Designed miniproteins, single chains, continued (5). Designs and how they scored, part 64

Each design is a single chain, and the fold is of that chain. pLDDT is the mean over its residues in the fold that is shown.

## One batch from the design tools (miniprotein)

Design m18349
Fold by ESMFold2-Fast:
Structure m18349 (fold): chain A 75 residues (1-75)
Amino acid sequence: SLNEKILEFIEKALKTLREAYEKLKSEKLKELLKKAEEIKNKLLYEENLSPEEVEKLLKELEKLVKEAKELLAKA
């Protein structure tokens, strides 16, 4: 199972994306949120993910959060 630090990171990432979408209501943020929810579902429910696959998914989630923060900064 995922450790507490990874679960905390996922929760904070999704919260950041949801709050960004709620503030701006932009189509781009809706797309980023949807992608983040798909990554969350893979990390929580997909069996037999390797450590390398977990790291790759976490990096993808981090990129989505960064893009959402950049969109918020431009607004």
Scores: mean pLDDT 83

Design m18350
Fold by ESMFold2-Fast:
Structure m18350 (fold): chain A 85 residues (1-85)
Amino acid sequence: GEELIEKARQALRNGDYETAKKYAEEAIKVLGEDNPEALAVLAQAYFNLGEYEKAIEYARKALEIDPTNVEARWTLLIAEAELWV
């Protein structure tokens, strides 16, 4: 569970966004869809893959669970800016 989130964050740092998405999706399967850290990392992976609408979707879901999640708040801001909306 938590180890998958760490692996996803490491993949994000390495620029391997597809691997980051895979580990984040596996973390959600193990920890449940209501884990804000896993959802925030998935949102970051989607953002870096250019999937801005999905990045917004998962960032918002993370913030509904934990409105103080800095990663999700930042991802939502930059993804919405990319869509010019």
Scores: mean pLDDT 85

Design m18351
Fold by ESMFold2-Fast:
Structure m18351 (fold): chain A 69 residues (1-69)
Amino acid sequence: SSRLAALGAAAADALNTARKLGHGPEDGEELTLVATRETPAGVEETYTLSFRIENGEAVLTGATHTRRE
């Protein structure tokens, strides 16, 4: 979804910033980020984003979204 794509882009930007500061993952590494939030309606949403570092940049390779009502 567009929302998952936007979240993935924001996470990639954060990873690329960390790499420029010498704190991020290296080329060829893969990592998974999991973020959970609770909406104002009391629904728990979990986002799982998978990345691979290619040519100095974080590339989104997978994204899933689940909700628990």
Scores: mean pLDDT 76

Design m18352
Fold by ESMFold2-Fast:
Structure m18352 (fold): chain A 110 residues (1-110)
Amino acid sequence: HMEEEERVLREFVEAVRKMIESLIKNADKDGEAVFDLSPEEQARLGEVFDRAARLTPEQRERLKAEIDRISDEAIEYAKKNLTPEQAEKAIEKIRAFRDTLLAWLDAAGA
C-alpha cells in the first residue's frame, strides 16, 4: 500500500511540474492552450488525477505542500528568467493553477 501511494504522489507531482512548465512556456496564451496537451497526454493526466483523488487525507496534505513548493519554485524561476511582462503573466497563471489544484484536492477529500 505505501509503495502504491508513494508512486501516485510522485506521478501527480511530475504531472503538475510538467503542466507548470507548459504554463511558463505559453504564458501569453489563454485557456487550455497554455497547457498544449495532446489527447494522449490529457488522458494520462486524467488517470493521474483519478488516482490522486483516492489518496488519504494525510497524503492529500503532503500533495498540497508539494504543489505549493513546486509553484513557489516556478514563480522564482519566472522572476529570474523571463521579461517583467512575461513573468507577470506566468506568475498570475501559476497562482491560479495552484489555487485550482488545491481547491480540487479539498473537494476530492470532502
Scores: mean pLDDT 76

Design m18353
Fold by ESMFold2-Fast:
Structure m18353 (fold): chain A 69 residues (1-69)
Amino acid sequence: ALKDELVDALVNEGYSREYAEQVAKDMITPDFIEGMGVQYEVDPKDPSKLKVYVFTKSGEKIEKLIPKT
């Protein structure tokens, strides 16, 4: 599931599972249940932040910035 993919991605980056689940719940709403995949990268403008991308079935990109500290 999209939520599980986001949680696992954040845990692999070193975040706690509890924190990752809170982020996934906040980011994933009923309006985005058709979301197709999750990507993340270190923000090139601010390396203290991660950019998390969720893509909808229509190709719309939803971006969230997550602090590393």
Scores: mean pLDDT 63

Design m18354
Fold by ESMFold2-Fast:
Structure m18354 (fold): chain A 100 residues (1-100)
Amino acid sequence: ALAADPDDVDALIEAGMERYGAGDYEGAAALFTRAVEVDPEDIFALHNLALVLRRLGREAEAAEAYARAYEVLARSHKALGDERSAARYAELAEEYRARA
């Protein structure tokens, strides 16, 4: 399959942030959800999705999105040989999963 265009994800994140700034949290959530569907490991999309879901009172879904973001960060830092940061992000991911 063809990979999604990274520019599309960035455009979705920017549009979502504009909606969030305008107080349109439901519109922001839809755009960040689409960004995560296009690139499931985009840390900015996952983190912004978690933030807006928390604003909407969707705490379990927000915790899952934070956990996924930290899991991606843990894998990325481990690949770079940064074992300390990888371990810390893995701990944060587990903490958020426990709160979901």
Scores: mean pLDDT 82

Design m18355
Fold by ESMFold2-Fast:
Structure m18355 (fold): chain A 68 residues (1-68)
Amino acid sequence: AAPRLVETEVEGAEGLRAVAEGAAASGEALHLVGRVAAEDRELAAALEAAGEEAVARYPQIRFELEVL
């Protein structure tokens, strides 16, 4: 069966990590979307790093960063 994708928005790197760990514990495939203002470069870098860590740790997780 095809994996079920669930899109969710998270605030900050800590929130992203918590959601990723929860999804991994349930065994469900998850697509995480982080949203950040174009001028918020520190937050963008933190979200990208946390997203890469989640994808590396949990093969069922995908991450996308959306810059507004």
Scores: mean pLDDT 76

Design m18356
Fold by ESMFold2-Fast:
Structure m18356 (fold): chain A 47 residues (1-47)
Amino acid sequence: MEELIKEAEKNRKKTRKLYQDLEDFMRKNLTPEERAELERIEAERKK
């Protein structure tokens, strides 16, 4: 049981990290308004 959950978490974290790294990079290069929009999109994905 725990193994199945761990695999799902691993895949989820991998995808999440890629988007997080991209978001972080763009956040530093974007305007404050665009940064806020990215933050909201990221929060939506966490749902």
Scores: mean pLDDT 71

Design m18357
Fold by ESMFold2-Fast:
Structure m18357 (fold): chain A 73 residues (1-73)
Amino acid sequence: SRVDQLAEQARQLIQQADQYAQQGDYEKAADLYEQAARLAREFATLLGVPQDAIDAGVADLLAKAQAYRQKAS
């Protein structure tokens, strides 16, 4: 299903982001967390999750992205 595809893609992006962060490639890690947040928003919408809950849910991924982007600077 579309939901299963998006969820698996998001998981893969988070795993890749974690790996790049461990390697010190913070800019790449930030980019991948941002991509994962977009996919998470998409599949949560397909599941009928309310918009405020979606925004709250992706906030953690976006916070990680911002933190790593600051480390890249």
Scores: mean pLDDT 86

Design m18358
Fold by ESMFold2-Fast:
Structure m18358 (fold): chain A 58 residues (1-58)
Amino acid sequence: SVDELLQQADQKEQGARTAERLAEQYRRDGDEVGARQAERLAETLRRESQRLRDQALS
């Protein structure tokens, strides 16, 4: 259903925000590799969220 897809999209967005915060922590700690990995995860989760939203609108 549309509601289920939107709930999944919201969970992916929440995951992306968590990954972005983790990336900031890695940068503060001097872990640039960890920061980049967390940023890539956030980008993946945002793309997945957008796909779910697009599917809900179809």
Scores: mean pLDDT 88

Design m18359
Fold by ESMFold2-Fast:
Structure m18359 (fold): chain A 55 residues (1-55)
Amino acid sequence: SSELEEKLLLGRIAAHELYRSGLVSEEEAQAIERELEADPSKLDAVIARARELAA
């Protein structure tokens, strides 16, 4: 669905933002992306965490 595709894009952006901010390693960012694809429920938590850390 388009909503799921948008959430996956936001999740990828969030993982990249955590990496660029030095909060996770490159390996951890890749693991987050894989986990989000496997369990979409984790995606909202990753986005929320990234927003709080970026604020």
Scores: mean pLDDT 73

Design m18360
Fold by ESMFold2-Fast:
Structure m18360 (fold): chain A 89 residues (1-89)
Amino acid sequence: SAAELARLRALLRLLFKLAQKYGVHPELRQRIAEVLERLIALDPDREFMLRVKEIVDQQLDGETRYANPAQVEQQKAELAAAEARLRAG
């Protein structure tokens, strides 16, 4: 649905913001991949979205920095709270 697509796009923007704030770790990268796969499944232009995913994956691989354990836990807490908020309204 259009509402689900909008929510997933908002979540993807939040995930990139969290990556910028706390760095990229394997769990965050996996979460970004999951959201992108769901967006590809919902978007009518799947071929274009698959190309976008490939470019994003290559960019993230080139610039990956691992957050320290405290930052990883803080990032997970903020992500969980934000996902709950997006789902609720």
Scores: mean pLDDT 70

Design m18361
Fold by ESMFold2-Fast:
Structure m18361 (fold): chain A 72 residues (1-72)
Amino acid sequence: MQAYLEQLRSLDLDEVEKRLQEAVAQLGPVADASRAASRDPSVTLPPEAQQALQRAGLAQHVYMEKQDELAK
């Protein structure tokens, strides 16, 4: 995940937006499972779902950082 974050930070805003859209699309199949796990602590998310959530979060974080830089 650190390598992914570093790659995102080296990309232009347009490329980060593309990566964010791809990561969010990957969340579709796991969104319901993620919500269920949040409501019931006994439910463990499969590694693939955890990885998809992590990638989406990192892409969103970097995208927001780059948007803030452009807004200045």
Scores: mean pLDDT 71

Design m18362
Fold by ESMFold2-Fast:
Structure m18362 (fold): chain A 78 residues (1-78)
Amino acid sequence: MEEALELLEEAAELIEDEEARKRVLELIKQTREAMENKDLEKAEQSLREIAEIANEEGNEEAVRLVEKAGLLITMDLS
């Protein structure tokens, strides 16, 4: 859990747009809550939104960090 969330927080720091970064931080909180409740569907939904924001910002490293976090979250909840 913590390793995946740390990767998502690192991805958020790479997002230069302040509003996009704030949205990602909100989605990270939603991802944490979903993981604590073992709600795979909600965790995957928030992760997809984070990945979409990272892609829209054009930051390849942020996208890579989100993808790695997603794999860890899926393994923890599967």
Scores: mean pLDDT 82

Design m18363
Fold by ESMFold2-Fast:
Structure m18363 (fold): chain A 117 residues (1-117)
Amino acid sequence: MVTAVESGGGTFAEGSSLTLSAKLSGFDFKDSLLSWWRQRPGELPKLLASISPDGKKTTYSPEVEGRFTISVDFANKTSYLNMSNLKKEDTATYYNVAYSGKLNVLLFGEGVQVTVV
């Protein structure tokens, strides 16, 4: 079974920055589209950023473009979301999500809570 373990959450000041990380296991990262999603209180989960299996193509939602950066350390099997200029609206549970092309499934991690005060 594929697992992702997110870390780096907590309570942060508005205008600060943080980096979330997700340690990945159980699949070949070179064959997977990796993405970061969030779920705000009372909302459905939304896609924020994705990175192609070769690491060469990234996409961002308009709400986070220019503020958030996705990256992957393939050697250490870790996905990162760098979040800058935090807003109160960034308060959410954040998930690393892997799309396995071999299985045609989205694989969610356990999630990590970020609170902006």
Scores: mean pLDDT 80

Design m18364
Fold by ESMFold2-Fast:
Structure m18364 (fold): chain A 92 residues (1-92)
Amino acid sequence: SEAENAVRTAIENAREAVRAAEAGDLHKATLLAVAAAINANAAIQLGASPELLREAAETFEEAARAIREALGDEELAELFRRTAERLREAAE
């Protein structure tokens, strides 16, 4: 489904954002983080299952911690944290 594809893409983009951050590539990490947030919001709007939304939320919570550790970028970490909160709320 489109909802499942949106969740999968959001998770992939979040993981790639972490890898870019660990490599010190702030520009690439930022673009991937924005893409991850867009796809996460699309998954919510498309009515992805609570199980998939929780999986995405867990991935985004991990990404927020990893981004803060790798780059010290509080704005980027907060983007992941706030998106994870929205995913958790949508999964209720």
Scores: mean pLDDT 90

Design m18365
Fold by ESMFold2-Fast:
Structure m18365 (fold): chain A 83 residues (1-83)
Amino acid sequence: VTIDQIIDYARFLFIRNRDADGTLTYDQFVAVIDEIGRRFNITFTAQQRAYFDALFAQRRDADGTLTFDQFIDVVRAWLQHYF
């Protein structure tokens, strides 16, 4: 599995799961991350889940949501840290 394949699937999941305003809530973000894990057979540890939570908190807008660019930045940061 390549980083590019994970990023392309993440882009697909964002489009499918986003709200009508084009953003992800925290619950939608968690669902997308879990689906990436299932698709690529990645088991997330408690430490990795805490890292995702920290990245979401760091990059979210004032309304508590992620835009497309913010979401892709979270996925890239995770991949660079663990891969």
Scores: mean pLDDT 79

Design m18366
Fold by ESMFold2-Fast:
Structure m18366 (fold): chain A 106 residues (1-106)
Amino acid sequence: SEKAEVARKAMELALELLRTSAEVSEEEAEKATKAVQDVFESSDVVSFSKLIDAMQSLGLSEDMAQLFLNSLLAVFSSVDPKLADEMAKKGEIKVSDVKEVVEKYE
């Protein structure tokens, strides 16, 4: 799925950033990535609460799920601060915006 690949690339960037300040196991990283992929495939517009819930359903703590979400938003902010601010205010992410960000990052 194109949406699953977009989620994978975005989570790879978020994980790289998160690992500069926190210890994250490969199992936690794989669970977080799978949760985000599953959610992105289910909808073109995804709420922060749905992402957190999906990560927790796969066994991540709420704190770890929030760290992944914050790192994902930090990646978006590094490419497009205005878009990241809009996402934070709405509490939602558009999959099309994530695709645009990952294409601009590299």
Scores: mean pLDDT 86

Design m18367
Fold by ESMFold2-Fast:
Structure m18367 (fold): chain A 55 residues (1-55)
Amino acid sequence: SRVERRRELIERNRKTIEELRKEVPKTELEKLLNEAMIGSSEYVIERMEERIREL
């Protein structure tokens, strides 16, 4: 179902955030890229959770 696929996408993005948070960026650029990727994944989770709630 659409709800199951959205939950799978949320779970996948949560795992991505966990892996990114375990990374130790060595440069300011790497830190900025890491933060941007985490923010992108958090945004996807928020949008998917909203769509599940609207059902």
Scores: mean pLDDT 80

Design m18368
Fold by ESMFold2-Fast:
Structure m18368 (fold): chain A 77 residues (1-77)
Amino acid sequence: AMAERIRELRDKAIEALQKGDVETALKYGRELARVAAESGTDEAIAQLGNVIKAAEDAGFTDLARELRDYAAREFAA
């Protein structure tokens, strides 16, 4: 289900952040941004925001910016 996919992508992105695996966090964050843009669901948009905030709070400011920029492009398409 869509809700299950959103949760899985969020969990994988957050786990990668906790491990300092920026590349994996970016991969799952981008996929979550795609799902949010394509589905337009409040849950997907909220969880994307949670991943971006978690990256910012953990000091991965470049990752947070890249995810915001990627999301902006996906939502504009």
Scores: mean pLDDT 85

Design m18369
Fold by ESMFold2-Fast:
Structure m18369 (fold): chain A 90 residues (1-90)
Amino acid sequence: SVEELREFADRVVDIVESHPNVTGDGLLSAFRGISAVIRDALDRGEITREEAVEILRYVSDRLVKLAESKGMPETAERIRRLADEEIARL
C-alpha cells in the first residue's frame, strides 16, 4: 500500500539521518534503493503514478535537506537531479 511504502521510505531516511557519519554516497544509495522499490510497486500496479511521484518528491526533499544540513551542496544537487530523472522514467 501507499502507506506502507511511505513508512518504508521514512524508515530508510531515519536510519541514514541517525548515522554518526552521513556520506554523500550513502544519501545517493538510499535514494536509489527507495526509488527502485517505488518503481517496482508502480510496475506491479500496487500504487498510481501520482502516488509514486509524491513519495519520490517527499524522499528527495528529506535527503536534500539532510545533505544541505551536513554541508554537502553538490550531493543535494545530485539528489535533485536523480529525483527528476526517476520521476521522468515513471
Scores: mean pLDDT 86

Design m18370
Fold by ESMFold2-Fast:
Structure m18370 (fold): chain A 116 residues (1-116)
Amino acid sequence: MTEEEKLLKAVRDALYERIEKEFPDLSEEVRQGIKEALDKAYEKGVELLKQGKSPEEAVREMAATLARDLVELAEKYGISDETLAKLQQLIAETVRLLLRYFRGELTPEQVLAELK
């Protein structure tokens, strides 16, 4: 596993914990759907990195895939616009942190600390 793949996995795992903490009132079905969407986004990012795409391209494609899946989950399970907006804000924050890391502005530890 590359350092980039390790960070993406650690970020995915940190987002699992953050979502459980910040959204405790979400149903188990919705939480499972979000975890599946995060896993799918992570697998997409790893695939793109293995294909020789830039880390910036991988992160943007992960974010786009996750955003689409979150909107579909919101429609399917009746997630409120307020909850969807908060989830989208958390993903946007995560994207900004990862892009700053790939520009050499943050360490992996700093990225993970900001997601707590």
Scores: mean pLDDT 85

Design m18371
Fold by ESMFold2-Fast:
Structure m18371 (fold): chain A 55 residues (1-55)
Amino acid sequence: SLEEKKQAILEFADEAIRFGAPLDEIIEMVKELAERYGLSDEEIQELIDEVKARL
């Protein structure tokens, strides 16, 4: 489901943050994954905001 895909993207972002990946790279990867999963620009921005909130 889309919810499962969103959760997988957030899980990936959490791991990347934990391992000290640069924020710009994390954001780029989140965008790529979300676009591949067919998320809207609005949903992609919501995921980016969620990732930033986890810092």
Scores: mean pLDDT 83

Design m18372
Fold by ESMFold2-Fast:
Order: structure tokens, then sequence, then C-alpha cells
Structure m18372 (fold): chain A 78 residues (1-78)
């Protein structure tokens, strides 16, 4: 699912010490180019960051910043 792909991409970034916000934006742009709708991409990212917060891998503040950044990138691409 798109949600599992988002979760795996963000988790891999975190595990390697990369910025989760950058990973979320990169995932969003790749998913849009693959033909997913903005709504599908944002929902997948929302579920992925929620799961990462529940697992203690990122803070709620990092999750919100990543979602806000991805939303802005998607809106700029419309």
Amino acid sequence: SLEERAYEALKAAIDSGADVGTAARQFAMAALRAGHSPEEVLEALRKAVDRLVKEGKITPEQAQAALDGARRAIEAAR
C-alpha cells in the first residue's frame, strides 16, 4: 500500500540519520509523479508519521513539520 511505502521510506531515513521532513517531501513528489493523487499522498504520509510517533521514532513536532512541508510541496506542484 502507499501507506506502507511511506512508512518504510520515512523509517529508513530516520534509521540512517536523515531528516524526516526532507524524506516526506521526496516521497510526496515521487508518489505524485507515479500518478497518485495529492489526497492519497497526504493521507499515506499522515498515517506513516502517526505510526512513527506511536513507535517513539519521531516527536509530534517533527511529524507536524514533515506533514506541513509535504503539504506545501504538493500545493506548489499543483
Scores: mean pLDDT 86

Design m18373
Fold by ESMFold2-Fast:
Structure m18373 (fold): chain A 57 residues (1-57)
Amino acid sequence: EKEKELVEELVEHFHELVEELEKKGVSREEVLELIEKYVSKNAKGIVKKVLEELKKE
């Protein structure tokens, strides 16, 4: 349950972060690609679940 809450909160905050970065000229696609590369190589548990939720959109 705690992990589920954290994943959901991180997904929401990540969307807000991407929006802020997009305003500064960083594309949504670029941010997502960088995170996906990092997660695919290093991610365990919570971080992987966050990425799965983001892709589901």
Scores: mean pLDDT 69

Design m18374
Fold by ESMFold2-Fast:
Structure m18374 (fold): chain A 61 residues (1-61)
Amino acid sequence: SAAAEKAAASAAAGLAAAGAPQDLATRMGVHYGEETAKAGGAEAADGTAAGARQMGRLAGG
């Protein structure tokens, strides 16, 4: 859905600013990262989106 896509983009942007997703993808490998995302897709998306938004707010403060 559009809402899920926006949430994922916001989460990715926030994590990228923190350096997390790029480091995780590079260090852990694509397979592990993909597996983790699939296993916690819906559940992790909410947590990641909330964390990224909080990170964005703190960084902007």
Scores: mean pLDDT 52

Design m18375
Fold by ESMFold2-Fast:
Structure m18375 (fold): chain A 67 residues (1-67)
Amino acid sequence: SVEQLKKEVLELGKQGKYIQAVDLVIEAYEKGEISLDDMRELAREAEELGITELAKSIRDLIELFES
């Protein structure tokens, strides 16, 4: 489930669908399906793929959820 979610978020990011990708991350976190560490890993993977805007958005979410 975590692996499938990460794949879907990264595919949306590759398509430039950042709002949809971020919404999936928020929903999964609120449902307890992913942890903050899963989100950090996802942001790192997005950055490695050159999806810089998605990586930034996920890091902003991590900061918000840690507040």
Scores: mean pLDDT 87

Design m18376
Fold by ESMFold2-Fast:
Structure m18376 (fold): chain A 78 residues (1-78)
Amino acid sequence: SEARALAEQAARDAEAAARAGVAAGDEAAARAAISAILQRAANELLALGVPNDEVSRLLAEVAARAREALAAARAAAA
């Protein structure tokens, strides 16, 4: 599925942004980057004609993975 592939790429980008921001000591920048990634993914999924409920579900998965990456990066940095 193109929608699944796009969501998976967004999740990887968000996880990378989380790790990079924590490593740089700038969690605010990490959160801003994750928000931008989620917004871009939402726009791309909607442009593909993905239903709103599926977009919400996919973005929830991406956001959850970003939160896990932030928590793991914080633990590793402490």
Scores: mean pLDDT 88

Design m18377
Fold by ESMFold2-Fast:
Structure m18377 (fold): chain A 72 residues (1-72)
Amino acid sequence: AATVERLRRRVRAIEQAADYFEKLGMKETAEKLREMARKIRELIDQGKVDEALELTEKAFEEVTKLMKKYAK
């Protein structure tokens, strides 16, 4: 379904953000984002699309907060 494809693309974006923060020396932040991405993938695989959407939104809020603080 289109929704599941969009969620998987969003998970990839979260993983890319984790790689970015790891390069900045923020290993714990990168690990947290990777764990969130993993949980979202597990929820998608279980058919728990609503829970996957909620966790994806939370992950993007965290990324936005981090980008405002560290990327200027």
Scores: mean pLDDT 81

Design m18378
Fold by ESMFold2-Fast:
Structure m18378 (fold): chain A 80 residues (1-80)
Amino acid sequence: SELAEILRRLGFDLPDPEAFLQALDKDGDGTVTKEELKAVLQERGLNLSDAEVDALLRIGDFDGDGTIDPEKFVEWLKEI
């Protein structure tokens, strides 16, 4: 699946999950929107479509509030 490949790629491209968390949440507000996630992925050289970013957001939305918790998202990435 395209989504599974993106998630595995993110996991393998993250030598330091803590650094990725810092990149997602620069100001320490504890949440990440779709726009912020897309911007960070673009900074890392990942050219993802809106549909692919949406799919990542849906998987990373552990609390069901429509946003990604960067701490939980990074923790989940460590489990793949």
Scores: mean pLDDT 62

Design m18379
Fold by ESMFold2-Fast:
Structure m18379 (fold): chain A 82 residues (1-82)
Amino acid sequence: MEEIRELIERVRELGREAAEAAAAGDLERALALAAEAERVAREAARLAETLPPEEKEKAIEELLRAVAEAGRLIAEGLAAGA
């Protein structure tokens, strides 16, 4: 579970950085950070498949929340940077 928690936290960090880049108008940087966040999220999801059902459920819930939050922040950053 620890490794998955670290990956979920990395998704949150990358999402925040991508949002900041988007707000600054650095779209190339924002896209690169968003792509890295997606790659990390996919790895977290893959590892979650190896967990017992109860732990998998919690890991997937946390991951989906982190991904949704990252997407929302990036969208807000793009609107602010426009």
Scores: mean pLDDT 84

Design m18380
Fold by ESMFold2-Fast:
Structure m18380 (fold): chain A 60 residues (1-60)
Amino acid sequence: ADTEAKLAAYRAALEALDNGDVETARQILKEAGVGHLTELSDEELRAAVRFRVQALEDAL
């Protein structure tokens, strides 16, 4: 039942990425327990976060 909390974290990270603040986005993801995504390159991270937001919105 962490789905909504993860969605909120992914949305916040995506907002930070849209503002060009990659460091804040990575910090948000680490605090949300999905720090493994910070292993990705900048462009891969944007794609992965965007995909996860869409997938979780479609599941909720």
Scores: mean pLDDT 77

Design m18381
Fold by ESMFold2-Fast:
Structure m18381 (fold): chain A 119 residues (1-119)
Amino acid sequence: MIKLTESGGGTFAEGGSVTLTGKISGDTSSIFQVSWERQAPGQPRQFVASIDMLTGETAYAPEVEGRATISYDKEKKTVYLDLRDLRVEDTATYYVVAVSLGDFGAVYEGEGTQLTVVA
């Protein structure tokens, strides 16, 4: 069974940077895509970034394009989201979402890590 654990949240200053960490435990061989999603207070879940596990191809939401980097460490089974030039609107709970090849549309997610950006 796949388990996702996010960390690295907390309170950060506007204009700063943070690395959010998502550890994947269990059999990762069936995972083909890992994404970071966020949910701000009173708003729907929003896509932030993704990485394709087969090709290494990355994708970013327009709101973070040029400020974010997603990466995956295969040895540590850990996905990272580096956010730079933090904005108050980056305040949200951040989730790792993993999609499996083994089940059509099988999605795994963690409990999230809260990021708060203060002016």
Scores: mean pLDDT 86

Design m18382
Fold by ESMFold2-Fast:
Structure m18382 (fold): chain A 72 residues (1-72)
Amino acid sequence: KAEELRKKARELIDQALDAIDAGDVPTARKYIEELKKVVEELAKIEGKDSPSVKFFEAAVRGLERLLAAAEA
């Protein structure tokens, strides 16, 4: 299950970036929210200090910054 969540998180990051590049802010927001939920589930399994969880939390912050810049 953890490996499936990691794969889904990677896919959601890619989809969010594609949406941001396309200027599709609502779609990017949906993927970022889905990613946040996947990261929370992964943290419950692997713990918040796992390298994967830390990486995906950093990715969420990065995507949120890009989205904010795209909306400005």
Scores: mean pLDDT 83

Design m18383
Fold by ESMFold2-Fast:
Structure m18383 (fold): chain A 99 residues (1-99)
Amino acid sequence: MGAIVEVEVTSADGSKTFKVKAYVFVEPGGRRAHVIMDVKVDDNHSVTVQVIVPEEPAEGTSTATVDGYTVTFTLKVEKIPRKDGETVKAKATYTVTPL
């Protein structure tokens, strides 16, 4: 099953919070979910980050390098949709470190 959801993304220090669209794809059999989010690192750069959630509740971490920065995302998934009418619940945090 595929769905589009909003994920709240919070900086590691909690000072910044924003929402991004994430695409959720559940593998056949409902055992794993792929959560793909497109995150703006700055006004000129965006990064698409994919996290594979093995089973909820679960956390995944993904790292991307953009223009001299390392951006690390930690995504926590509390629930994935396994049938019609169910919704996904997920939150993410991120850190940005210069290279």
Scores: mean pLDDT 68

Design m18384
Fold by ESMFold2-Fast:
Structure m18384 (fold): chain A 68 residues (1-68)
Amino acid sequence: MIDEREVDEALARMAFSVQRLAELRRGASEEEAIRRATEFAVEMALKNGAPEVAEEIRREGEERIRRL
């Protein structure tokens, strides 16, 4: 059970990082890249049945945007 959550967290964080880099390569601003990457990672976590991971990713995304 705990291992499954760790896998879900790792996958969500990887999805965020990959999507953020993809958005930046398309010419998106840092804020736009973070917003879209956060949305993508949250949707992935929810689809995989990990709403607690989705909430953590959403909170982290908001924090990153506030620091811009």
Scores: mean pLDDT 81

